# Designs tried in a protein design run: designed miniproteins, single chains, continued (2). Part 78

Each design is a single chain, and the fold is of that chain. pLDDT is the mean over its residues in the fold that is shown.

## One batch from the design tools (miniprotein)

Design m6702
Fold by ESMFold2-Fast:
Structure m6702 (fold): chain A 61 residues (1-61)
Amino acid sequence: SSEQERNLEALKKMLAQLREANPNWSDEQRRELADAVVAWAESHGIALSEEQRAELYEVML
């Protein structure tokens, strides 16, 4: 849905901004943040498919 697409794009933008602000983060730290953001989104009713979760990790890694 358009709402799910907007939510995914907002999360991707947030993660991209965090990555840009933190260039010295390790791959492990970036993965931990991606895990935390995915968990946060799901706990707040944002339904993420496996493909959408993969897109979020791609932004961080």
Scores: mean pLDDT 81

Design m6703
Fold by ESMFold2-Fast:
Structure m6703 (fold): chain A 87 residues (1-87)
Amino acid sequence: TKEEIERLKAEVERLEPEAQRLNAEVQALGLQPSEEILERAKRLQEEIEKEVERLKAEKDPELVEAAIRLLTIRAQTELAREILAEA
C-alpha cells in the first residue's frame, strides 16, 4: 500500500510539468474543445468515478486520493493534447 501510494505520487509529479505546459499552450492559443473532445472528457470522468467507487472499498484515503490525482492528471494531459492536435 505505501509503495503503491509512493508510485502513484511519483507518476503524478512526472506528469505535472507536461500537463501545465499543455494547458498553458491551450490557453495562450485560445483553443476551445470540440464536441468530440467534450464527449471524450465525459467518458473519462465516468471512468474515474467508477474507479473511485471501487477504491473506496479499500478504506485507505491516502491511496484513494493519490489514485484520483493520477487519473485526473492523465485525463487532463490527454485532453489537452487532443485539443492541440485539432488546432
Scores: mean pLDDT 78

Design m6704
Fold by ESMFold2-Fast:
Structure m6704 (fold): chain A 97 residues (1-97)
Amino acid sequence: MVKEIDKKVVEKDYENLEEIVAEARRLAQGAIDALKQGNRKEASELTARLVGLYLRLLASAMIAKEFDPEKAKKLEEALNEVRQLMREVDAAWKAYQ
């Protein structure tokens, strides 16, 4: 059973989806740029924050499926965008090892 507090978290993430995805894009670009400059510490910190956003959206999408399929669909679309950004960051880590 989905708790009311979990529903409120999903609603907040859904309402802020565009900003969350925009932040993910900024974090991904920042990590790639940091790797190009040899700043591995900054790249690691930005990559960790991007992973955190992915896990947050993943949890919200899974919870939303139980009570709001339309919101779950939008959250899953955002997850796919963040997943693509994570793949681009992973490719940069391999290129600049």
Scores: mean pLDDT 86

Design m6705
Fold by ESMFold2-Fast:
Structure m6705 (fold): chain A 90 residues (1-90)
Amino acid sequence: SIDDVVDELQNLVFKLKEKAYKNFPELVDEIEEILSELAEKTPIEKLEEILKKASGLLADALEKMEGASLEEQKKILEELIEQLKKLLKE
């Protein structure tokens, strides 16, 4: 259901904040802003599919940040931002 997908996404955002907010608050804030915009602008008929894709991108980024240097983490977050922006254009 859409509620289950939203709950999953919110849990991933919470994990992202725990891992990245101290070092990259501006990048994390931008990610949250894009996710909010994605939820607002996506047609209801595609919303579950698009939010599932966003959750997959966050989960992948979190996995890649495991054991990554701060420089690598910044690059991962910047790549996540670009991928999420591409979802806004779908």
Scores: mean pLDDT 87

Design m6706
Fold by ESMFold2-Fast:
Structure m6706 (fold): chain A 76 residues (1-76)
Amino acid sequence: MIEIPEEEAIEIMRKRLEELRKKGLVTDDQIAADERLIEGGPHNLELRRELDLEAMRKSTDPVAQRLLAVVERNRA
């Protein structure tokens, strides 16, 4: 299985958030969480992921609900 260093994991999360933002699938809360992660450093990585999942779970957007299922499977 792929082992991703924390530095690289942060970059991957940033890219995913940008893609979701361009598609309008993330809320302002998710953008704020991303900024907090960048400023707060690596210990916020897990919190960022949890907030991402919770925001998708609370979303009324069916596309966001489908994305939640994919992210949760990847989390495993």
Scores: mean pLDDT 59

Design m6707
Fold by ESMFold2-Fast:
Structure m6707 (fold): chain A 77 residues (1-77)
Amino acid sequence: SALAEEGERAREEGERAAEEGRLEDAIKHYQTAADLYLKAGDRKAAAEALGDLAEVLNRMGRSAEAVEALQRAQEVY
């Protein structure tokens, strides 16, 4: 679906931002990817995007938010 394709693009942009050290941009892109995947009904892809989000949050020292993202990933998977 178009939503799943937009989600995949957002995830790719998140991966690129994280590789370049643009961690705030990576967070926004991974949040967008998770939301688009959920709207598309792709719960597995949404959970994976939330896992990527949690990793970036941990790299920034935002550990409480990373735990919340992982809990959400477990709930949607």
Scores: mean pLDDT 90

Design m6708
Fold by ESMFold2-Fast:
Structure m6708 (fold): chain A 83 residues (1-83)
Amino acid sequence: DEVLASLDEQKQRQLRKLEEMARALQPEAHANPDDREVQVRALALELARAELLGVSVSLDPSLSPELVEEARALAEEILKELA
């Protein structure tokens, strides 16, 4: 079952890189919480992590559709770079 696939060394390295990216973003997110680029990057990292873990993400319905679309596109790009 693809949803419950065990984490191999490649997926573990990808998750570690996502964690490093998220930690690098934390100071910026704390300083500029209303910055659209920061919000898109934060959501993209969360979506990319969920994809690697095989879990679905429940999005806040108050999020703008445009922000969600930008975050999904960035998440796909991040996952391609990590592959």
Scores: mean pLDDT 76

Design m6709
Fold by ESMFold2-Fast:
Structure m6709 (fold): chain A 71 residues (1-71)
Amino acid sequence: SEEEARKLVIERINKLPLSEEIKKLAIKIATEEDPKEAERLAEELAKKASDEEKKLIQKAIAEAGRELEAA
């Protein structure tokens, strides 16, 4: 379900070796219902996160999506 998808993404992001600020921002993006606000938050993440942090977040989201499609 969409709710299970959101919980899985949040759990995975919280387990990543990211700064608190980047974790909060990534979780906000994952739970944001307004697509315009989600895009604004994504731009803020892109400015604040390192390339390594961006890769970790992208991988976590992609893996969560694949796991949900496999279920």
Scores: mean pLDDT 76

Design m6710
Fold by ESMFold2-Fast:
Structure m6710 (fold): chain A 78 residues (1-78)
Amino acid sequence: KEKADALLARAEDMHPLLVVPQLISLAELYRFKGDEEAARELVRRLHALPGPVKKAFDIVLNDPRSPKGRAWLRELLA
């Protein structure tokens, strides 16, 4: 959570293509450890961010080459 908050705080200062994959990997780690609520919170916070970060996240969410990324990310947002 503390690492996620730090990355989100710097999201506007970092290139979106670098920060968004790191945040998604962290959400995957939370889900892998069984902390689905932390994963859901992080994904919702990321999806709610305006501008380039949200756009980069939407690109990852809709990547047809990654059905896992699409399916579980949509499930967390539902």
Scores: mean pLDDT 64

Design m6711
Fold by ESMFold2-Fast:
Structure m6711 (fold): chain A 94 residues (1-94)
Amino acid sequence: MEELIKESVPPLAVLLEAVKEIEEKGLDDAEVAEKMRKALEEAKKIAEELIAQEGEEAVLERAEADWEKLPEEVKKKLLEVLRRAREEEAAKRA
C-alpha cells in the first residue's frame, strides 16, 4: 500500500492514504464519511493545481494509467470506502 501511494498521482495517493488509515484504525461509517470528504476535497484541490500546470488531458491520462495499475483488492477497498461515505452522507441528509 505505501509503495502504491508513493507511485500514484498525488490526487489518487491522497485517496489511497485515506483508505489505508480507515483500515488501520477500523473507523466507523461516520468517521469514514468525514475522512473521505476531507480526502476528496484535498484530492480535488491537488488535481486542479496539476491541471493548471500540466493540462487536463495529461493529468487524466496519468490518473487512468495509475488507477489501472492498482491491484484489484486495492480498487475494491477504495470503491467500498467511497460507497460507505456516500451512504452515510445520504443518511444524514434524509
Scores: mean pLDDT 78

Design m6712
Fold by ESMFold2-Fast:
Structure m6712 (fold): chain A 55 residues (1-55)
Amino acid sequence: SEEQKRQARQQRDELEANAIKDLSKASETMDDDELTELARQISDQIRQLRQLAEQ
């Protein structure tokens, strides 16, 4: 089922690409202050993910 595996991969890639595009568009439209706030939120999310992974 090489075709099925490829389709699943493409769907995941598309979903991730859409999320990245949305984030990129938001960052381009926002000022430095908003960009700083987004960076803080992302850093906090990464910290939480690391904490869960260590458990």
Scores: mean pLDDT 70

Design m6713
Fold by ESMFold2-Fast:
Structure m6713 (fold): chain A 81 residues (1-81)
Amino acid sequence: MKISLSEVLSILEPLKNPELVARVVGLILRTAEEDGYFEIEEDANIKLVIGDEVIDLNELVKEYASEEEYKEFLEKAKELL
């Protein structure tokens, strides 16, 4: 289902790596600028959709965040379902 910008921003609170936060915020701003949208899937995977491009936000967070930060992020994402 589609989720709002404020809902996506609310799940970033567990992230402590400033490089990851900056990259994620940059992708969120690009999504808004290019008339894109945010989707959440049943497994709480968040997708950034920009035209024909689909970015998996959970995979990006999983790659750069600690295991603890990713688990907290995923728990907050599940609250949006």
Scores: mean pLDDT 80

Design m6714
Fold by ESMFold2-Fast:
Structure m6714 (fold): chain A 90 residues (1-90)
Amino acid sequence: MALEEELEELQREGWKLTQEGVSIAKEILADPRATPETRARVLELQTQLQSAVSAFVKAVKNKDLEAAREYLARMKAILEQLAALKAEQA
């Protein structure tokens, strides 16, 4: 019971982080002020986010709480990097 509840909470948070990351990346790439270096970094972070999301979904499906938490933390780190790039454009 508790394990499944924790996995469901992690899955909800992971989905929210995925949506926020995609949204921030789109905003950065849509800004004509974005440098080629910033655009390349955003595309790299989008690829890393997609890989982390895929691994996270597999961990949740396998009920691997430790792996799910690790990949969620990785997704949070990627989101922080995207948010920092967006802030630099302001």
Scores: mean pLDDT 84

Design m6715
Fold by ESMFold2-Fast:
Structure m6715 (fold): chain A 107 residues (1-107)
Amino acid sequence: DKEKKEELIKEIEERVKKLVEDYISGKISEEEFLERLTELKAEAYDNGLEEAVLLIQAYGWAVGFLKANLSEEEAIELLLQANPNATEEEIELFRRKYKEVLEIKNK
């Protein structure tokens, strides 16, 4: 069911955003954030939600690079060095999530 998949992906995205907010605000530790992010990624993978897996990964990278005080372009250079086969779509997803995490950090 396409609509059920779309709603599950949306639910996972809201859960990831909450984890990012809790970590950035200091409500949870880096260890707890990484553990819970890994659990969400496994849940998404086990349910065949490939789009949600990529989305969770993009948020994780954005948080890591922003905590390291890297700009969007510096983060993309490092991401491409580590993942030379990354698609344009994956890079654009990262750009969107980097901006979202930056807005959360600046609140």
Scores: mean pLDDT 85

Design m6716
Fold by ESMFold2-Fast:
Structure m6716 (fold): chain A 64 residues (1-64)
Amino acid sequence: MKMVKVTVTIKAKDKDGKEIEVVIEVESKDLVEAKEEAIKKTFEATLELTEKGYTIESVEVKVE
């Protein structure tokens, strides 16, 4: 079975209106494992960004 790749792209703006992009990539042979890891990392990243004063604009998920 081929590897499953989950890519999450988080777009956020800082307090000065500057846009930043955070990309999270997870690869696994198990789709469920890849999804769970991607969800966990996305949650942690959005929480960290919010604590630093960023506003989350979008979260995009791609599964390959």
Scores: mean pLDDT 81

Design m6717
Fold by ESMFold2-Fast:
Structure m6717 (fold): chain A 74 residues (1-74)
Amino acid sequence: SALDAAVRELQKLILEIYENHPEKIPEVNALGQELDAQLEAIAADKSLSDEQKRQKALALVQAAIARLEALKAS
């Protein structure tokens, strides 16, 4: 699925930063904690359908990928 593909891309970026930019690990960890909290909030939201939860999760993962790419470039 698109969400599974985005999660794999996110994991690859995290590993790349851990290997090649270890000075950025604290910022990656902070972003990861923020993303995990946001994804848990979506999963717990009883007002959202399963489809809406997947769409919101995908958007958050894609935003996290963009933030990690920007962090990697800095």
Scores: mean pLDDT 89

Design m6718
Fold by ESMFold2-Fast:
Structure m6718 (fold): chain A 93 residues (1-93)
Amino acid sequence: SAVERAEESMKRVFATAARILEEGEEKLREEIESIKDEEERKRKEVEVRLGLEVIEKLKELGLDPLETTRRMASSREAIYEFAKLLEEYEKKK
């Protein structure tokens, strides 16, 4: 389903965000540049961009970016918990 594909895409974004925080953006970009398949490389570049946006948003929310992204990369339930946190943050403004 479209929902399952979206959940898998989000898990990949959170996993990428965790890797950026643990290994650094430069190391991850060097790995991506070594990918010979153009379409896979472009998908990974998008995942890095979205991962950076996730890190920024988590910092804005006052959450630990590394602990949060690691949890969300490993659990669909964690993705739904994050959606609830965003909704609560918007309601408090």
Scores: mean pLDDT 77

Design m6719
Fold by ESMFold2-Fast:
Structure m6719 (fold): chain A 133 residues (1-133)
Amino acid sequence: KKKREELKEAVVNGDLDRAIELADEIVKSGNERDAFFAVAALLYYGLKNFDGRALTHAGLILARGVITPEQRAVLLYAYAKAFNDTLTTFPALSPEQQALADRLAEAFREKNIEKALEGIEKVVDELQRLLDA
């Protein structure tokens, strides 16, 4: 079973200790796409549950520079926009990146965990295709 799939299961089940362990293993693998998913999933868990451990660990992964600047910009804008739709102080994104960031913000507001993780996964995969173009 892929680490990304195991991480999704841990988040769905509310197993934060396992989710953090899997996120660290994914980050160590050096796969930017899966690392982006791991950070986004932990941010979602922290937002949904008001969980400071999940938010802190996501911040630590971001601080290590394991995801691309473009992935970081999309993620941070989406996170802030999930709390405040009027925020416009983030660096300018391309129109395609902005559309993905808006979709990621919608996923962060999604109350159904499985639907939220599916939304996050689609944005992660679409951004990777855009960056590989």
Scores: mean pLDDT 82

Design m6720
Fold by ESMFold2-Fast:
Structure m6720 (fold): chain A 74 residues (1-74)
Amino acid sequence: KTIYIVDPDGKVTKEEINSVEQAIGLLLRLIGLEFDTGKKVTLVDKATGKVITSVEELLSLPDGAVLERVEEDR
């Protein structure tokens, strides 16, 4: 399935999430951004307002899901 991530500046990135490996890869990239920036980085499901924190939550999203990437100072 395809999901879309909206950056804080409004840029949209397409991600393929068809496996546990792909979901882990996305979460690891977010962790990398947190360490690089010193900010807390979260993904918020635009349809439900829920914060996505796990592989299972990513895999349960419908095809075409839109997630907002939120960056906050820790």
Scores: mean pLDDT 77

Design m6721
Fold by ESMFold2-Fast:
Structure m6721 (fold): chain A 66 residues (1-66)
Amino acid sequence: SMGAEKAEELGKKAAELGVKAAEAQGLKATASYEVVDDNSALVRVETEAGVRTVRVTANGEAEPVE
């Protein structure tokens, strides 16, 4: 669906931005993303300071997940 495609696109971009933001702070970072439904993707950014997970929706919303 177009929602899942948009969620994948935004999830991929969020993962890339998360890595770049961490590297700008001098941290090593790795990121992954997974489309979990028709409208959302989970983005996981792992750094030396810890792991952050956010849910990104096709609407452009980002919600932290613990």
Scores: mean pLDDT 79

Design m6722
Fold by ESMFold2-Fast:
Structure m6722 (fold): chain A 99 residues (1-99)
Amino acid sequence: MPVYVSLGTTKGGFTKAEAKTSTGRGIARTSLGTSETVAEAGKVSTSELPDGGSLTISLADNGSVAGTARSPIPIEELRITTEGPQGVISSVNRRSFIT
């Protein structure tokens, strides 16, 4: 099942997305534009997950960043983090565990 997480508009820096499954973690990274501008829309970075799934970072027209993960096994956590002149901003989507 696809899992999605997003951050709002950012000013330059670096974006990292991490997806966790029971078999391990996948990581994708991309560089954002300068501190005065956001990266151009449509730039993407894609990484493979250990289970043969995929993790993608995408950029929207308004400079917001999003992570999307797809896996044949359940994704336990998807986190996106942007590091820039304003500091570190992160968003996370976690699946509920049945305890």
Scores: mean pLDDT 64

Design m6723
Fold by ESMFold2-Fast:
Structure m6723 (fold): chain A 113 residues (1-113)
Amino acid sequence: GEPLVEALEKVAEAIKKGDVKGAKEYVKKAKEYLKQGQVPDLEPLFEAVKKVIKAMLSTEDPEAQEAGLEALEVAIEALEEGAKRNPEKRLEYDIEIGVIRLSAAVIRWLRKR
């Protein structure tokens, strides 16, 4: 699942640079890799998600934040699929999904102005 992780990391980089077009393009690539059945390991996916969240919190651009929210939704779907493939690690996947959902909710709440 390396290409999906790399696409999410590129979303974070694009958001930090104010490159909204690039962020949207990498979100599209991440969605395509997920549809191809690419499900990364928990640890590299978790690290990429943290970078996306940090980038979203560092930007004031609502379009960049929207691209980040879409990237987080792709990551949640990949984690849900990962949990199905690794039932012994289900708690770790469920915790990460919960953290992402809460982070997205906080960002949406802060965007109300």
Scores: mean pLDDT 86

Design m6724
Fold by ESMFold2-Fast:
Structure m6724 (fold): chain A 71 residues (1-71)
Amino acid sequence: APLSEAEQQAANLIANAVYEETGKHVSDLSPEEIREIAEKNREALMKASGLSEAELDRVVARIVAGVEAEQ
């Protein structure tokens, strides 16, 4: 299933955090780097998006799967 509107917002927030920290697009990072940045920013991402921990983990998994599919 596609991401919900709130999950898409969280994905955009993760992409912004990645860019601010690394200067790179999320697709240019390893899965481990994406997970590290998301975990580092977990509390802020949950507060900004309104997502639960499980919903945020689903968004991170979707981003990681997309990056792995491009490699």
Scores: mean pLDDT 79

Design m6725
Fold by ESMFold2-Fast:
Structure m6725 (fold): chain A 68 residues (1-68)
Amino acid sequence: SQDELMAQIEKLYEEAKKSTDPKKVEEILRQIVDLYQQLVDQGASLEVLKKAGQILHDVQEKLDKLKA
């Protein structure tokens, strides 16, 4: 379900926030990208996609900072 996909994205987001390992954050980001694509494919609402997209952006930003 879309609720289960969102719960997985939020759990991965919490893991990404706690990690200082660029490789771990990159692996988490790939998982979030896959889950986000599943939400898009299932026709999730704009509000759900906006929330998931914000998490995706925040994890990408963290990865970029860790690689700098």
Scores: mean pLDDT 87

Design m6726
Fold by ESMFold2-Fast:
Structure m6726 (fold): chain A 103 residues (1-103)
Amino acid sequence: MSVEEIFEELEKLIRELGRLIVEKAPPSEIRAVADKIAELADELISQLNLTPEQRQALLNDLDAFRASLADYLADPENPIKLTVFGIDLAGLLFQMRLAIRQS
């Protein structure tokens, strides 16, 4: 699977995640999709030709995404936690797009 193919699958899963959140799907279903996003992001980062500094920055963004996901799922009616989760997810996606273009 190419880096571009992994990224396309990530974008599909992110759209599915957004739908599940809007539809207030069970936390287990939201977690399953978000965990798959994290797994594919980790695989993508491992395949990119990055400097150590760029790789560490992406891994930090992925860790922030995982932490925000856990915090959101613990209190899904809290709009601040949802906002933080959305920001961390958007940041991770943006940084992955930049890394692909630089590789």
Scores: mean pLDDT 85

Design m6727
Fold by ESMFold2-Fast:
Structure m6727 (fold): chain A 63 residues (1-63)
Amino acid sequence: SELLKKREEHLEKLRELNEKSNKLDELGKEKGKEYYLESASEGVKAIGEASSAVSYEREYERL
């Protein structure tokens, strides 16, 4: 299904963004404030990807 494929693509991006956010958070602990802001930015992007994945799953469930 195309909808399930799109869901999986967004879930993969979510995993990548969460990993990047976690690495930036660790850098923030060592090197300071600017890395925390970058971590937060990647976290917001991750929420967007999660929302998209849920949207495609709901679309599939309505079929």
Scores: mean pLDDT 80

Design m6728
Fold by ESMFold2-Fast:
Structure m6728 (fold): chain A 64 residues (1-64)
Amino acid sequence: DKIEKAVNSVTNEDGKVDARTALKALVEEAGIPEEYAMEAVLKLVNPDGTVDADELIKAVKERL
């Protein structure tokens, strides 16, 4: 899956990714429309600005 590969390539050891980095990977590497990528990231962003990678992958796939 392009989505899983894109997100996992930028995920840290804690299973999290920076929100801006996740958005860029989803749009540029996985070809996800910016609207869907942005909605998923904003819905799941933590107070520290990171997103859980597994939750992000699931949310993006559910929107497609």
Scores: mean pLDDT 79

Design m6729
Fold by ESMFold2-Fast:
Structure m6729 (fold): chain A 59 residues (1-59)
Amino acid sequence: SLEEQLEYERKVIETFIEKMKEAIKNTKDEKMRQSLESGIETLEKLQAQREARLAAALG
């Protein structure tokens, strides 16, 4: 179902975001930090869009 797919994707994204946040704390490379921060922002926006699409699809 759509809900099952969204839950699976949510868990995958949450795990990836946690790993990226950990990498930010350990990096001294400014370019890497910016890339990771942009990646997190993108993933968080995708998460919000996914929840909005579920609401729209269910009416």
Scores: mean pLDDT 80

Design m6730
Fold by ESMFold2-Fast:
Structure m6730 (fold): chain A 55 residues (1-55)
Amino acid sequence: STTEKLSELVEKATKAGLAGDNEKMIEYTNEYLQLIKEHFPQLVPEGSKLNVYKK
């Protein structure tokens, strides 16, 4: 389901960020935002893109 995939992406992004893998963290975060935009457009923060997590 979409909700399960969203939870999985959040977990993967968090783990990647903690491991210092900024590229993977951004990748998972971007996929999460794309999925939210498609299924829950009302939850997409204005200006949300690949810049959610910066160095």
Scores: mean pLDDT 71

Design m6731
Fold by ESMFold2-Fast:
Structure m6731 (fold): chain A 55 residues (1-55)
Amino acid sequence: MVSSRLDAALSYIATLSLPQEKQQKALAFAIQLSQDPSLSQADIVKALDDYLKNL
């Protein structure tokens, strides 16, 4: 993918060494967030971090 916002989110998820189930949920959420043009790269990473902390 050429989207820097999604690439940053995917890289962040990779550094967390999550169980496969949580990693799949995080990836799905990151893709969903990347489809919202109003969100910046920082917004996507922050929302993803908050999402994972509440899982």
Scores: mean pLDDT 77

Design m6732
Fold by ESMFold2-Fast:
Structure m6732 (fold): chain A 99 residues (1-99)
Amino acid sequence: MEEEKKKEEEEKQKEFLRLAYKLAGALSRLLGVELYSLSPESQKLVEEGQRLSLEELQEIVGRMKKIAEELKNEEALEGIEEIQRRLAEALGVPVSRFE
């Protein structure tokens, strides 16, 4: 039972990390910040993130918040909320757009 829970938590952590790279790509594009020294796999995720629509970004942020809540990771939740504020500011939209 504990091994199944650990595997589920590991899969959620991996999903969160992949979504974080996509979100970093979107922020890189919106803020004009270059991202360097990424692995080929991470670079592909960042490039995918740079092509995301606002609606797709909202879905990614929502999914990341849900994963952070399920993992009870308060620092990750605070980080996502800060990223929401930065995205809203960069896009000129209300933070409520990412609720």
Scores: mean pLDDT 74

Design m6733
Fold by ESMFold2-Fast:
Structure m6733 (fold): chain A 97 residues (1-97)
Amino acid sequence: AEDEARRAALEARIAAAEAARAAGAPLTPELARALMLGLVLRYQNDTSLDREAIADEMLAIAREAGAHEVTREQVDAMLDDAAEVAALRKKAAEEAA
């Protein structure tokens, strides 16, 4: 229940960030973080997506926001976590079927 509430809050923040970017809002570190999380969740929902393209887009967003300290290794770690969560969810779905 609490994890569901945290996920709903995160998804709402991502949707608001995507809407703000579409409206031409400046790319702040907070907006960039939400957009990068959106890419991570997109990969978590579909691990057949091009991981390298997602990682490159995440780094481009971070650099546009001035977050030059964000490394490829940190992005890869986030995508590894997303892939692990996706695998666990797939296993749970197979066990429930």
Scores: mean pLDDT 80

Design m6734
Fold by ESMFold2-Fast:
Structure m6734 (fold): chain A 90 residues (1-90)
Amino acid sequence: GALEAGRRAGEAAERAAREAEGEARLAAGIAAGLAYIAGAVSALAGESAGEAGRAAARAAREMAEGSEGEAREAAERAAEAAERAAKEAE
């Protein structure tokens, strides 16, 4: 389910954060937080969960565009998890 997908994306972003330094580590950590939030949103019923998931996905995509290497990959995974959470809420 979307909650599990968000958790896996968050764990992947946390791994990227552990391997990164400076700004990349911070970006990957933020992406991990967004992935966990997106997964949690999928536990809510109805349209508000979908809207929240889409907002989280947009934020993660913006983080990915401003990041490089493993931080970008972590943010992209967070965005994908948020998009799945939004779709599950529909």
Scores: mean pLDDT 65

Design m6735
Fold by ESMFold2-Fast:
Structure m6735 (fold): chain A 92 residues (1-92)
Amino acid sequence: MVEELAERGAREAAEAVAAGDVDKAVEIVRETALEMGMSEEAAEGLGELVRYYAGKLLVDNRETLAAMLYYAAVKGLDEGAVEAGRAAREAL
């Protein structure tokens, strides 16, 4: 179920960021987004958002990560995720 995948992915990603491994958190979010049925481009975009937010010290926002993954997948925000990821990469 999409909600359970988002929650698990967000928990594991937040755990990786807390351990100082942002690259692992990005990988977890990308894999979770793909399991939830998002495109490769959208999964990459969400990964870039995680990298951006980790840099802004949002490391303990597991709920925010879960909401981002869930709503992007459920509402079909693939295009929005791709564009948001591009903007985050430019801002980083």
Scores: mean pLDDT 70

Design m6736
Fold by ESMFold2-Fast:
Structure m6736 (fold): chain A 113 residues (1-113)
Amino acid sequence: MRILIITTGDPKEVEFAEKLKERLEEKGYEVRLRSPLTKGSPLLDASFAEVVILVGNDIVPADVATIKAINPKAKIIVVTDNEETAKKLEPYADAVVKLGDIDGVIKKVEELA
């Protein structure tokens, strides 16, 4: 299974994404990490992944809609420590996990695979 991790480029998000990538690769997943979240570049890589993980506090429903337009079968996990972002994206994402909860993200990947 192929996993794409996209971060907005914030250092805290990048550090989390790099640790998450290492943990997922240890479990045998193929992982790609992309930053920053930009139209026509990292989002286009969504076509190559069964699961897309969006890491950031500035994620909007349009980002999720763009991924689903490129790859309608992709499962989308949003990782954020902003409660408003989490609540706003709950109707659009397959899962929402708190930033810092690596084990919670891994569990959702295994459930959605």
Scores: mean pLDDT 81

